# Ledger of designs, part 92: designed miniproteins, single chains

Each design is a single chain, and the fold is of that chain. pLDDT is the mean over its residues in the fold that is shown.

## One batch from the design tools (miniprotein)

Design m3209
Fold by ESMFold2-Fast:
Structure m3209 (fold): chain A 78 residues (1-78)
Amino acid sequence: MEVTVTMENGTVITGRGETPEEVAEDARRQALELGLDEESAERAGKMAGTAAELAMKLGLERLSLTGDELERLAVRHM
């Protein structure tokens, strides 16, 4: 699956993997490669993992969300 999240600073990160855990780790790695600090990379991973879990529940192979949209949807569907 593939999820795209937009961070608070406007950085766009696309995580890919077969499971939410793999998507989260891919997004975290990409955030570090883009020069984000460890704390921001952890947030990117958590956001991508949550988006991947939501995509899995909705039967979606791809999902693109802003951080605000993800927070609202996660609260509503989790």
Scores: mean pLDDT 76

Design m3210
Fold by ESMFold2-Fast:
Structure m3210 (fold): chain A 99 residues (1-99)
Amino acid sequence: ISDAQQQLNRARGQLSVALSGAQVENMQDVVRYLQRAIDYVDTAIQNIDDVNRAQSYLRRALRDTQRALDLVRQRNGSQSLIDSIQSAISYIQQAINTL
């Protein structure tokens, strides 16, 4: 597995944890943004050999993940939810830079 692929697998894991946390905290808009981010990460993984296409989908994932973070902070969501989203952002950013 490439370094970018490994970072994307970690990002997807953190997004899945964050999605579960957002569902528990009844943040339906955050759930929506996180689900879209997961879909974009999955599409980037499927297109990993097409660097420009993968990076385009990851930039969309990053945008939706950042929106989720802003909403969680605004609503005083748990620190564990904030941490999971921040970790996902970090891994997505690293994947974009290593593609």
Scores: mean pLDDT 90

Design m3211
Fold by ESMFold2-Fast:
Structure m3211 (fold): chain A 94 residues (1-94)
Amino acid sequence: SKSIDQFTLLSYEDDRLTTGVSTWTLRHKDGSIVTIRIDHRQRKATVYSEDGTLLVETSVDDANRFLHALSTGKPDETSEKLAEKILEAINKLK
């Protein structure tokens, strides 16, 4: 299976009007929790581990494509590359 298939969306919080940030919480198949933060004011996306360690920085567009692929089950090359980067970063923390 593809790397993106290893992730499950747990929750979504849209604080865009208060902080400028949307937050997405995902579980990897190994039980690891990661958080994707999209800063709409700074046009920056960041992925953090459960303890707040920065795993990946990416574009808002790449993050949105990844999240859309998770929601629709239709991954593309961009969403798969981001999934692989997140997976590599999780594995390096072990």
Scores: mean pLDDT 85

Design m3212
Fold by ESMFold2-Fast:
Structure m3212 (fold): chain A 83 residues (1-83)
Amino acid sequence: ELEEARELIRKGLDLLNQGKFEEASKYLIEGFERLAKVDASDEEHAFAVAAILEIVGQMTEADEETRKLLEETRKKAFKALDA
């Protein structure tokens, strides 16, 4: 389960770096939602924070529509970590 969440987040980050923002958002949201349901270690929290920072980095150069998509993705990730 934890590894499945990690795989989804890794896939999402890979898609994000390819500029496939809609597909990336889908994988990232699913991964963070799954991560929220498992007992995550400090190492997993660090991984999730790094993923959120990567999302924020992409927002800097994004147009308004893409930035809104990434902001929603960041919000869901942040909520998962706050659970």
Scores: mean pLDDT 77

Design m3213
Fold by ESMFold2-Fast:
Structure m3213 (fold): chain A 90 residues (1-90)
Amino acid sequence: SEDFAKILDAAVELLAGAVYFVEGKRYYKQGKLDEAIESYEKAIEEFRRAIDIAEPLAKQGNPEAQSILEGARAGLEDAEKFLKEVKEKK
């Protein structure tokens, strides 16, 4: 179904966000603040894309979309928090 394809797209964006977030933390631990900022900004973009795709489907009662939406919102909050922290240290 078209909804299934959208759920897969949202899941891919959620995973991409998580990968960039982990990469951002790795750069931050290495003191590579510019690379950490870039990675966290990319994580934020991917989590926002996952939210944009998942939110309409979650509101229609799709449970997979609801799970993706919850994960993407949590990831977005964490990525924004770490981005702010890195920028304050620069």
Scores: mean pLDDT 91

Design m3214
Fold by ESMFold2-Fast:
Structure m3214 (fold): chain A 70 residues (1-70)
Amino acid sequence: SMEELGLQVAYEAARKTLVEQYKKNGEITEEDLEEAAERGVEEARRQGYEISREQALEAARKALEDIKKY
């Protein structure tokens, strides 16, 4: 669905942002998660998808857990 595509876009944007933050600082803070979520909302909107901030924040948290595992 279009919602699932928007969530995937937000997840990938958040993951990229978090990886960049981790490489720069060696850690990821709560503020970094909020910035990753905001970047996810912006990227989804840029590509024509509508997602909420809450959905983007959840996608960012999933991206963080994936980064911690690998």
Scores: mean pLDDT 84

Design m3215
Fold by ESMFold2-Fast:
Order: structure tokens, then sequence, then C-alpha cells
Structure m3215 (fold): chain A 77 residues (1-77)
């Protein structure tokens, strides 16, 4: 269900943020984020790396798409 996919997404994002350091590059953030999302069984459609952030577009089981940005050393919100 979308609710179960969203909880998996949330847990994967928390794990990804916990693995980043305040000085992590956007490329490192992107790598960590993709690894955690794929480990959680979430389909990643695209990844964009910024200087200290990464933005991913993921697809949920029902075909809905979610865009998420993670910054190095940011608190999960």
Amino acid sequence: SVTEDMERLREALIRAVERTKPDSSGEEVARILVEELERAGIRVLSVRAGPDSATVVVELADGHRVEVTVRAGARPS
C-alpha cells in the first residue's frame, strides 16, 4: 500500500541522513541515498547531485512519484 511504501521511504531517508556527515559532497549524499532506497526496495527513477545535497525521484507501488531532497548533515524532517 502507499502507506507502507511511505513508511519504508521514511525509514530509508532517516538511515541515509544518519550516514551523511556535515561535510559530505552531494555525490556522496546521492550514493548513500540511492543505496538506502534500493535496500528498502524503493524504485529510484532519477538522482541529481548538488554541492552538498541530492534530490531523488522515487516511484511508489501505485505509480505515484515523490521527490525528496537530502542535505549533508540535515536533520530528518
Scores: mean pLDDT 80

Design m3216
Fold by ESMFold2-Fast:
Structure m3216 (fold): chain A 93 residues (1-93)
Amino acid sequence: SEKKKKLEEGKKKLEKAVKAALKVLEGSLPQDVWNSLPQKEKEKMARELLEQGYKNLLEAEENNDQSLLQQLGLLAEYAREGKEGEELIKEVE
């Protein structure tokens, strides 16, 4: 059904964004610290990173802050994709 297709697309976008955020966090923390964290804590940190990245992206776009946009890099793209995924899921609920 159309609703099922939108849900699958939204879930795929959100999962891709979370995976990217997890990879950023893995590269940003000492490996022993990262490996000791429970999966739920890793996922919480990934979601918080995407939420903050989305807020920073909106602020940078509103202020035409090219330096902040450059610093956000791929995180900005994944934060946007994660938000789009959430919105697609909400449209079918």
Scores: mean pLDDT 82

Design m3217
Fold by ESMFold2-Fast:
Structure m3217 (fold): chain A 65 residues (1-65)
Amino acid sequence: LSEEQQQKLLEQIIKAEVELMEKAKELREQGYEVKVERVDETTFKLTYTKDGKTYEEVVTVSVEL
């Protein structure tokens, strides 16, 4: 990967982390128990539970290279 491609990927990772943190905050305000987990360098897992129901979302960060 070129330095420009690496920089672009890092920017997308930071953006995804910020968006996940905002989503987690909103879900907690709605009464969900929320866990944000980094699975690998570009993959995050969001787990949220309310009233005995558990939901999982997987977010993968990618850039067009």
Scores: mean pLDDT 78

Design m3218
Fold by ESMFold2-Fast:
Structure m3218 (fold): chain A 84 residues (1-84)
Amino acid sequence: AEEKLKEMIERLGAAAEASTDPRLQRLLTQAAFLIEYAYKKNPEKLEELIKKVQPIVDRLLSATTVEEAEALLNELQKIIDEIV
């Protein structure tokens, strides 16, 4: 479970580094920080966190525009607020 969370954070970080748009880079980096924050606050909810954020992370990694990434980050924030 923790390995899968680390993989998601690393993939978001790699996508941010690969991005040529500094706004998209910032949004992807913020998504990684939100996921790490949720895990640190409630590590006992790790499996629930992974299950709920995985679909959003997959969509974020596929996002090609800042507008798509912003919408997905807002959705991720709502999920994190529910878990934390």
Scores: mean pLDDT 82

Design m3219
Fold by ESMFold2-Fast:
Structure m3219 (fold): chain A 80 residues (1-80)
Amino acid sequence: TVVRVDLHFPRGAPITFVGVSEDDLKSVTITLRLSPDTTHTVTADFVSPRDQEVTRVYFSGFPRPGEPWTEPMRVEFELA
């Protein structure tokens, strides 16, 4: 089973993508630049449904580092 999560930002915000990292299928951390002097990190912990285990995580729609975040970024979780 695959579960999809789309990550959205407020429309019109001048936010640029800095990077994304995943920690051993436990969490994903996204780093965003809100201004030249300000970055923000968002960490999402993976909570598996009952009797399921996250086996893989896929990222799509992520811009290259330094590019503006204008479209939803997608994280897909493959469950056992």
Scores: mean pLDDT 64

Design m3220
Fold by ESMFold2-Fast:
Structure m3220 (fold): chain A 71 residues (1-71)
Amino acid sequence: KKEELEKKKKELEEQIKKNPSWELYMRLAQILEELGEYKEAARYYRQAAKLSKNPDVKAVLEKKAAELEAR
């Protein structure tokens, strides 16, 4: 349901404002993908990659962002 996704987006935005983490940015990007907001989702996947210090996680998130940007 679009209404439920928009609610989750708002909740994640507030959580990020209080205590940002790569996991929260990744969650927000996933919700944006489900909403069809591919450009915005790609942007937040890049932010998640930037905050992640794990090279495997960073590589996966960067690839996901590039894939969405290419749409």
Scores: mean pLDDT 83

Design m3221
Fold by ESMFold2-Fast:
Parts: C-alpha cells; structure tokens; sequence
Structure m3221 (fold): chain A 95 residues (1-95)
C-alpha cells in the first residue's frame, strides 16, 4: 500500500542515517575527517532526515517524500558512494 511504501522509505532513511553515522564516526576516529568536517556532515544529513520524518508524519504525497529521499541519498553519495548505491537499490524495491 501507499502507507506501507512511505513507512519503508522512512525506515530506509533512518537505517541509512545510522550507517552514515557509523562510517563518519570511524573516519573521525581514524583521522580521515576533522571534527569540523564531521559536524558539518552530520548537520547536513540530520537536517534532511528531520524534513523527511516531518513529511511522513504529515502524510505528504509519496512523490514529495521520494524526492526528498533522493536528495538524502545524493548527500550521502558525496561522502560514501557505496552506501548511496546500496540505498538506491533499496528505493527501487519500494517504488
């Protein structure tokens, strides 16, 4: 159903954000990211996650939610292209 697809997109975004946090935390710990870079990346990702959560909570159209999920994946791709590719495959299974 449309409601199930919206929930699947939210679950994907929340899982993707958690994986992103784990990867970014490891990169910070290993010196591949500065604390400033880590903070900027986390703020950028959290802002779009919060927006997607609000769109789902407000029962926005699927196309609107999907568009923001695609933007979320584009943000992740700048930092972790393999994670972004995995999430895109999962989006294709929902649509």
Amino acid sequence: SEEEKKQQLLDLVQDGAGRFLRLATLDLREGRLTPEQFEQMMKEVQEIVDKIEELVRNNSPFSTILSEVEKFIDVLEKYYPQLAAELRKRVDEVV
Scores: mean pLDDT 90

Design m3222
Fold by ESMFold2-Fast:
Structure m3222 (fold): chain A 78 residues (1-78)
Amino acid sequence: MSREELEKEVSEAMARIAISVTKIFLSGDLSKLSKEQLEEFVKTVESLIKKFEEDPNVSQDLIDELQKLLEQLKKKLE
């Protein structure tokens, strides 16, 4: 009961933090990063999305927002 509520709050908070960090990264000067650094960041975001998709405590809205940000990152690569 209380543990499930805490687990849900923690999982959602982690997803929101990932979204915020990715938004801050996208608002920065991406031209200063090497192609390899951008590719590694894209892989990190893809791994986080897969982890959140497997977590029933993470809402689909948060996953969808992070997926949208991932698409924007991939467009910066080529």
Scores: mean pLDDT 76

Design m3223
Fold by ESMFold2-Fast:
Structure m3223 (fold): chain A 114 residues (1-114)
Amino acid sequence: MVKKVEKEVSLPEIGAATATAEVTLELEANNGDTVTVKVTATAHGSAATVTVETDAGETAETTLNKDGEVGYLELKEKAVTEKENSKYTVKVTVTVTATGPTKVDLKVEATVTS
């Protein structure tokens, strides 16, 4: 039974622009379990806003103001499954909007708790 998954994504360097990463995470969950999505974002360069959205409609945002700043975002949703220990898929969209040259490294984690 897979209760925790993680994926690391290194976005390309962007200027005064927006970059998007889509991450699909697969776990096993029971109906009514809590799925916690954690995103760690590290900026290398100019200020950037990081927005995280799940396919369940949960959203969170943080701003990274300087080189080497680390932002932490957390979203929670309830798993809806037809039976116990069912495959549950979380789709996470991370959007980075920068005001100047920056590179953002992402770590996306999902954990199931009963």
Scores: mean pLDDT 81

Design m3224
Fold by ESMFold2-Fast:
Structure m3224 (fold): chain A 71 residues (1-71)
Amino acid sequence: KALSFAEILEAVRAAAEANADDAELRARLQKAGDVLEGLIAGRPATDEDVAVLQANSALIREAADAYLAAQ
């Protein structure tokens, strides 16, 4: 099942909350979430935005898989 960008953002935010005790992981998830939120709002993607999403692609996928499993 493919998740929408809005569902991926929700998954990433939930993962950040679940990992509140891991400051590095939480910061990475929050940064990815901020980028996704801006893109959903219609902000043009910058090269930095693309780099952030690519650098955190495994974390985003893990969050999305956990979100899907919880449905």
Scores: mean pLDDT 80

Design m3225
Fold by ESMFold2-Fast:
Structure m3225 (fold): chain A 74 residues (1-74)
Amino acid sequence: EPLPVLSPEEFEQVRREVLAVLDEEIAAHRHDPELVALLEETRRRVEAATSAEELVGVLNEYLERHHRLQDERD
């Protein structure tokens, strides 16, 4: 499902909101160093994203890597 094209201002707002959520997740999971490392890498990639498509790609990669991390622990 392709995302709608965001204006530069809308994209910047969404990116700030995503970064804020990631900061909260890092704080909530500070006792899980592997998850924190994944969240910090994801945060860095979100900061570097220049389009909604790149942002979705970063978040999809995060979800896949998070799922694999959980599988390795189970």
Scores: mean pLDDT 79

Design m3226
Fold by ESMFold2-Fast:
Structure m3226 (fold): chain A 86 residues (1-86)
Amino acid sequence: VSKYEEEIAEKIVEGDEELIERLKLILENSDNPEVLEGVKRILKKVLDLDPSAIEPLLPALEKALQSDSPERVAVAKEILAYKEKV
């Protein structure tokens, strides 16, 4: 996780609604593997800091998991599996 991704994760834990909404849109609509990998790193860090802070993002993760995009499905599965470990 980069310093920039760490700062984004901290803001999400603090309840930054604009960043949360932006990540929801990426999880639901992006097929860019590099962008999705960045979001995965950010959300794993959110889970390390405060597992409950992922709650606003769960509907977007569920949509990604049920999507026809293999990249979104893979990222959503990894984030949800990581949540069970923390």
Scores: mean pLDDT 82

Design m3227
Fold by ESMFold2-Fast:
Structure m3227 (fold): chain A 65 residues (1-65)
Amino acid sequence: MERERELRLTSYMFRLLAEGADRVRYEDGVLTVEGRFDSPDSARRADAVMEEIEREGLARVERID
């Protein structure tokens, strides 16, 4: 189960980077997402991914612009 959670979190981290995050870091249950998404569409998709991470209880999301 923990391996499956790690795989899901890693997949979401990859999606955030694909949407234009400059840096994504996971430490002690906290996912730090850094970056200014240059497009409203990419920002919206990134927000949806961050909501899914929190909804699934995979990590607490903190954003740095």
Scores: mean pLDDT 80

Design m3228
Fold by ESMFold2-Fast:
Structure m3228 (fold): chain A 65 residues (1-65)
Amino acid sequence: SNIDFIIRSLRRAHERGTLTEQSLRDIYESAKDHGYSPEDLLRLAELFEEMGFDEIAEKFRELAK
């Protein structure tokens, strides 16, 4: 996976105020469909928690189980 690129892109979008609910949904569906590693899923969960998106962070943690 290209997790570092995804994390960087998400941080940039959040900083610019361009991160949408659709973007979050698309990333979650992509993670499910492409079988992201538990490590990558937990890194995304940590990022979303930092951003204050606690609900999506928990969804990624559940997906990592």
Scores: mean pLDDT 83

Design m3229
Fold by ESMFold2-Fast:
Structure m3229 (fold): chain A 91 residues (1-91)
Amino acid sequence: DERERILAELREEAERLAESNPEDAAVVEEIIRRLEQGLELAQALALIEAARKAGRSKEEILELLKKNLELATDPEVIAVLKKAIELVEKE
C-alpha cells in the first residue's frame, strides 16, 4: 500500500515534469521502474550516470534524488537514495 502510494506520487511528478521538462520526466519514470523491481544501490548509480550522460547537471540530479527521497517510505529504498545522494555530492 505505502509502496503503491509512493509510486503514484512519483508518477504524478513525472506527469508534471513531462509538460515542462520531458528529459527529467524520463529519469523519474526510470526510477519508478527500478523501485517496482527493487531498487539497489548499483541500479541507482546507473540511473545517475545515464542522467549525467543525458546532460543533467549535478544539481539537477541531486534535486531529482532528493524529491524521490521525500516520497520514499521503504527503509531500504531510503537508505539507497541517501547513499546515492552522498556519492553524487562527493563528486
Scores: mean pLDDT 69

Design m3230
Fold by ESMFold2-Fast:
Structure m3230 (fold): chain A 80 residues (1-80)
Amino acid sequence: SPEVEELLKKTLELLLQTHALQNDPSTSLEDRIAQTEALISQLDELIKKLREEGDEELVREVEVLRQQVQALLDALRAQS
């Protein structure tokens, strides 16, 4: 659906931004945490919409990505 396509594009943009910040030594820990939290929120919105549309296979794939991003967030918070 167009709504899922827009959510996927936004999720990809946030994923790329999160990756860029993780590899930028000038980025603060607080900014890395905030960006990763924004990505988690976006993944939750995408999962919700995919469940509403019945795309169970893509839900499973996005949930795996969410677990990986959550592990990153937990590791960043442990550095605080």
Scores: mean pLDDT 86

Design m3231
Fold by ESMFold2-Fast:
Structure m3231 (fold): chain A 85 residues (1-85)
Amino acid sequence: MIEELNEYAIKALEALRKGDNKKALEYLDKAMEEAKKLEKSNPELSKKALEVLNLMKKNIEAGKSGEEVLAELKKFLEALSQQEE
């Protein structure tokens, strides 16, 4: 459900802010599983969520700090929000 996707995404962000990259990756994997489940009911939301989560995972795996990952995520989310209203 979308609530579970949001919960895991928030937990991943909280872990990144605390510098716990391992927990952040674990929560991202769970959020990605929830996003994939949404593909049947809301394919557009599923695609957008997976793009955000994959960006975070790739940056963490590349050895970027939690602050750098959060900065990249913020830029991506701001770009998305500017297209909706």
Scores: mean pLDDT 74

Design m3232
Fold by ESMFold2-Fast:
Structure m3232 (fold): chain A 74 residues (1-74)
Amino acid sequence: SIEDLLTEFVRLLAETQSRENLNRALEILFESLVRINEGEPLEEVIKELEEKLRDLVTPEQLEIAKKILEAAYK
């Protein structure tokens, strides 16, 4: 579920990232979710999410964020 993915994303960020990086990653994720809800194409939103998060989170954490967007789109 999206709730399980969100819980795991926050848990991994809290264990591995600074508070600043955690807050910024969540801000970017929520901005991306708003863009999907406003009708922006999933592929474009994922591309921009990847560009913004690449230097803030691990590849594993990025994959979870992408799965959250995919789950929200449906």
Scores: mean pLDDT 86

Design m3233
Fold by ESMFold2-Fast:
Structure m3233 (fold): chain A 69 residues (1-69)
Amino acid sequence: GSMVLTEEELEKIKEFLKIFDLDNDGTLSKEEVLALQSVLGIEPVDGVLDERTWNVLRQYVRTGVALVS
């Protein structure tokens, strides 16, 4: 992928993903994306890791606050 994340951002994302009882690879499946969208209040809950879902994840990792507009 063309995304550049810091080591700290990757670690925080992995910790967050563990809350969803995943295989601990730090990768996102459709079911995991659905769970993320539900927990973060992102609509529509479609299981697609689009720009909106990714931006909310990144903001949560950086600020500790999930913002949905």
Scores: mean pLDDT 62

Design m3234
Fold by ESMFold2-Fast:
Structure m3234 (fold): chain A 79 residues (1-79)
Amino acid sequence: MSEEKEKANQILVKFANEAIERLDKAPEEKLEEERKKFIEENSEKVVKELVELGYSEEEARKMVEKAVDNAYEQALLAK
């Protein structure tokens, strides 16, 4: 359990950092568009990786959504 949890945290931190970097570089008027594109392009891969670690698809999607929401909030503060 602890090893799966550690791997999940590493995956989510990497995903969140990628989201933050992408959204931080986006102009304010495109922030929502870039958020949607990032989710579309990257969320399914991360969900799959979390499911492979033993999380349910519902749990994985919730974790991914929370990570993106946190990244979006940080990007808004950086504008």
Scores: mean pLDDT 80

Design m3235
Fold by ESMFold2-Fast:
Structure m3235 (fold): chain A 65 residues (1-65)
Amino acid sequence: MEEAERLLRMVDVIERDVAEGKLTRQQAEQAISLLERKADELRPTHPEVADEIRARIDRIRQALA
């Protein structure tokens, strides 16, 4: 539970930082890669949270394009 909540908060922070221009494209891509790895680690216990994180990552990538 706490790990899933922590990871969702990290996604919120990354999404906000990207929207505010606080991260370069390279830094954003690095953060996205970390979030993808963490989402995969959560999938066996929290598949719904992992799917939500993946969907948010896709939206962040679209914003960077």
Scores: mean pLDDT 80

Design m3236
Fold by ESMFold2-Fast:
Structure m3236 (fold): chain A 84 residues (1-84)
Amino acid sequence: SELTKLVTQAVGAVLRVVAYIEEGDTAGAEKAANELYKIGKEIISLDPSEKESVISMLNTVADELGKVDPAVAAKVRAKAKELE
């Protein structure tokens, strides 16, 4: 289904954030987090019951980003809050 495809893409974006952080590429990590936000909005549009899961993914990514760049983490947390 389209929902399954989007959820798979969201998981891929989370993994890319972690990979970019490990490489020291904060700009790449921010880009991947923004991709997660875009995919997350599409997931919520198709299935509103997934909203809490999407917000949780974004906050998890923000927590990991916060270890290396608190300013970028704050931007991602703000995007998660916009979805509430």
Scores: mean pLDDT 89

Design m3237
Fold by ESMFold2-Fast:
Structure m3237 (fold): chain A 82 residues (1-82)
Amino acid sequence: STKIEAESGSGKGVADTGKGLVTGEANGVKVEIHFDPSDVSSLIGGILRALGLQLDAEFNGDKDMKDAYDAALEALLKVLQL
């Protein structure tokens, strides 16, 4: 399976297209988003979900959660470019 890595702030994101899973991690905070790499609607849904959760973390002042979702979002955007 293809693994795509991204970084944002203190966060590291990895999208695994074989598993349909993207992970984001920042300072021990881990987030996961599932997607179907063969379904553009599923991938867009994952991106929108990551954006919503990133904004929620930002409004709550949770920088580590925000950085984790930022990194996951960057990895998902790289999958969309394939």
Scores: mean pLDDT 81

Design m3238
Fold by ESMFold2-Fast:
Parts: structure tokens; sequence; C-alpha cells
Structure m3238 (fold): chain A 68 residues (1-68)
């Protein structure tokens, strides 16, 4: 189920981002590779991966903005 996978991934990224900024770089690479790999994925796979990639990027941005 995508929501559970996405939630777990977001939590792991948040923890990594607090200690290691390289997590930000990974999020960007995921997005870029997704756009280049689109022609080889099915519609269902593309939608699932897209949701995860968007979630990761939003999590990275939220973590950077909501640090305190």
Amino acid sequence: EYQKLLKQTEEEIIKALENDPDAQKIAKQIKDNLEKGVPTMSLDELQGVSDIAIGVVKTVQRNLQKRA
C-alpha cells in the first residue's frame, strides 16, 4: 500500500536529514531519475513512484522549513 510505504520513507528521510544533508541530494536524484525513466515504466508503476518521489521532496522541504 503506497501510503504506508510513503509514510515510512518520509520518516526515515526526516531522520536522515537532521543528521546528514546528503538526504536532500538523494531526493533530487530520485526526482530526476524518475523523469528520465518514465518511458520504461507502466502507468501504475509511474503513478506509485511519482507519489513517493513527491512525498520525499515535500518531506525534505518541510523538514528544512520546520526545524526548531
Scores: mean pLDDT 58

Design m3239
Fold by ESMFold2-Fast:
Structure m3239 (fold): chain A 82 residues (1-82)
Amino acid sequence: KGKEAGKILKEAGEKMIKTGDKKSVGAGEHLIALAEEKGEVMDPLEAGKGLIETGDYLESQGAKEGGKIAKEAGKKLIELGK
């Protein structure tokens, strides 16, 4: 499950970087780093909840596409954490 969580974070981070929005790029870079350092040891449920919170924050800052990407990845992580 850790390897799958890391994959979800990397894919979300890469998509967020591709949006080109400064806040989405920064968040995406952070997600890729997190997946590389802690992907196998992170709790997918907690990570998913945090990613949904990150998505809400990004949307509030006008980064709507990055926020949607983060929320979608967060939902996938929560499903893994069941």
Scores: mean pLDDT 80

Design m3240
Fold by ESMFold2-Fast:
Structure m3240 (fold): chain A 92 residues (1-92)
Amino acid sequence: PTPTPMQLALETESLASLSTMLAWEAKKNRDDVEFIEQVYQRIQQLQHQIADLIRQAQALGASPATIERMQRSLQLTQELLRDVQDLLQKAK
């Protein structure tokens, strides 16, 4: 069974939501460099997974509106990754 573009968009939003929670946890644990590094790696993996879901949706002929929705989730995850990178630099 082939996933629908809508299912891929919902998965993308779920991964972006998880990235938001992880970034908040990193900010809460600013003194734990090892934890922040683990959060960075996890959000980076989520970013790659979101990018892959967008490619799959494009291959399925998803509407421009659906792709734009998924791209907003990717952008949010990229911004969170930069925020966590800043936390790592300040913790050193």
Scores: mean pLDDT 88

Design m3241
Fold by ESMFold2-Fast:
Structure m3241 (fold): chain A 85 residues (1-85)
Amino acid sequence: RRRQIEFLAKLLGTSPSEVSKLLRETAKEMGISTSKMAEAAYLVALALLDPRARAAAVAALAPRADTLSFEEALELLRAAVREAE
């Protein structure tokens, strides 16, 4: 989790504390844990920065976008990013 926050802070040009605050507020609004929100944000950032990871994530998520829960989407995103490696 801390490494994910540090990566996002560097990517956004801000501090880890600002990223932590944003993730905590967004997680509260969505009714999920801050840890899951940090992981989701990190995986999305990796997918956006790597064309292979992005293609794998789109292929995994797009066919089920309207039926996926947050937990299901997060698991598929984890698998897609790992597959692109």
Scores: mean pLDDT 75

Design m3242
Fold by ESMFold2-Fast:
Structure m3242 (fold): chain A 53 residues (1-53)
Amino acid sequence: SEFEDLVQKLIAGEATVEDLQRLAQLAQQNGLPPVYAPRDAAFLEGLLAQYRA
C-alpha cells in the first residue's frame, strides 16, 4: 500500500517534503489525522493500525 510505504519511510527518517504532502492527502482520504511533519514512531504505528481497521 502506498500509505503504508510512506509511513514506513517516515518512521525510517527518509521522507521528503513531497512524501509528507502525499501522506497527508492519503490520510485525509482515509479519514485519518493529517501528518505534515516527522512524528513519534508510536503515533505512526497507531496511524497504521487505524488505516488497517
Scores: mean pLDDT 75

Design m3243
Fold by ESMFold2-Fast:
Parts: structure tokens; sequence; C-alpha cells
Structure m3243 (fold): chain A 58 residues (1-58)
């Protein structure tokens, strides 16, 4: 579900100490999700996180 994908991305961001961005992603903030996707790509994060973020933006 969308909520499960937002929660998974949020938990990943909290692991990076990005708690403010994580909270915005859980609220469905599109700009925050786009920023998180940029961070995931720059850090070469797992394909599952990138796929979840791309799905949240579709």
Amino acid sequence: SLEEKRKRVSDWLKGLLMDDLAEKVEKGDKEAIEKALSIAKSLRSSDSIIEDLEYLLS
C-alpha cells in the first residue's frame, strides 16, 4: 500500500538521521519525496527504496 511504502522510505531516512524529511515523506509531501529520491540515487541506495520512491511519485 502507499502507506507501507511511505513508512519504509521514512524508516530509511531516519536511519540516515534525516528525521524532518522522513516526517514530510510520511505526510505525502511530494517535494520531500522528490528530494528523498535524489538522495537515494546520489547514495546509490537499494533498488527497493528507489522503486518505492518512484512509485510514490507516480
Scores: mean pLDDT 83

Design m3244
Fold by ESMFold2-Fast:
Structure m3244 (fold): chain A 66 residues (1-66)
Amino acid sequence: SKAELIEEIARLAKELGLDRVVDALVRAGAISEEEAQTIRSVGDLTLLLLTKSEEALRAGLEEIRR
């Protein structure tokens, strides 16, 4: 589900670091560079990811895991 994808991305942001996860999401095209600049916390990240499609979240998660 979309909620499970967001929870996994948030977990990885806490484990690997917010900047590393945000950079991977931009590379995957899951979020824009402009959106990335608005993210100051894992909370900001999770709120933004709620606006994204499951397809975008899956692509982002794949890129984070590389």
Scores: mean pLDDT 89

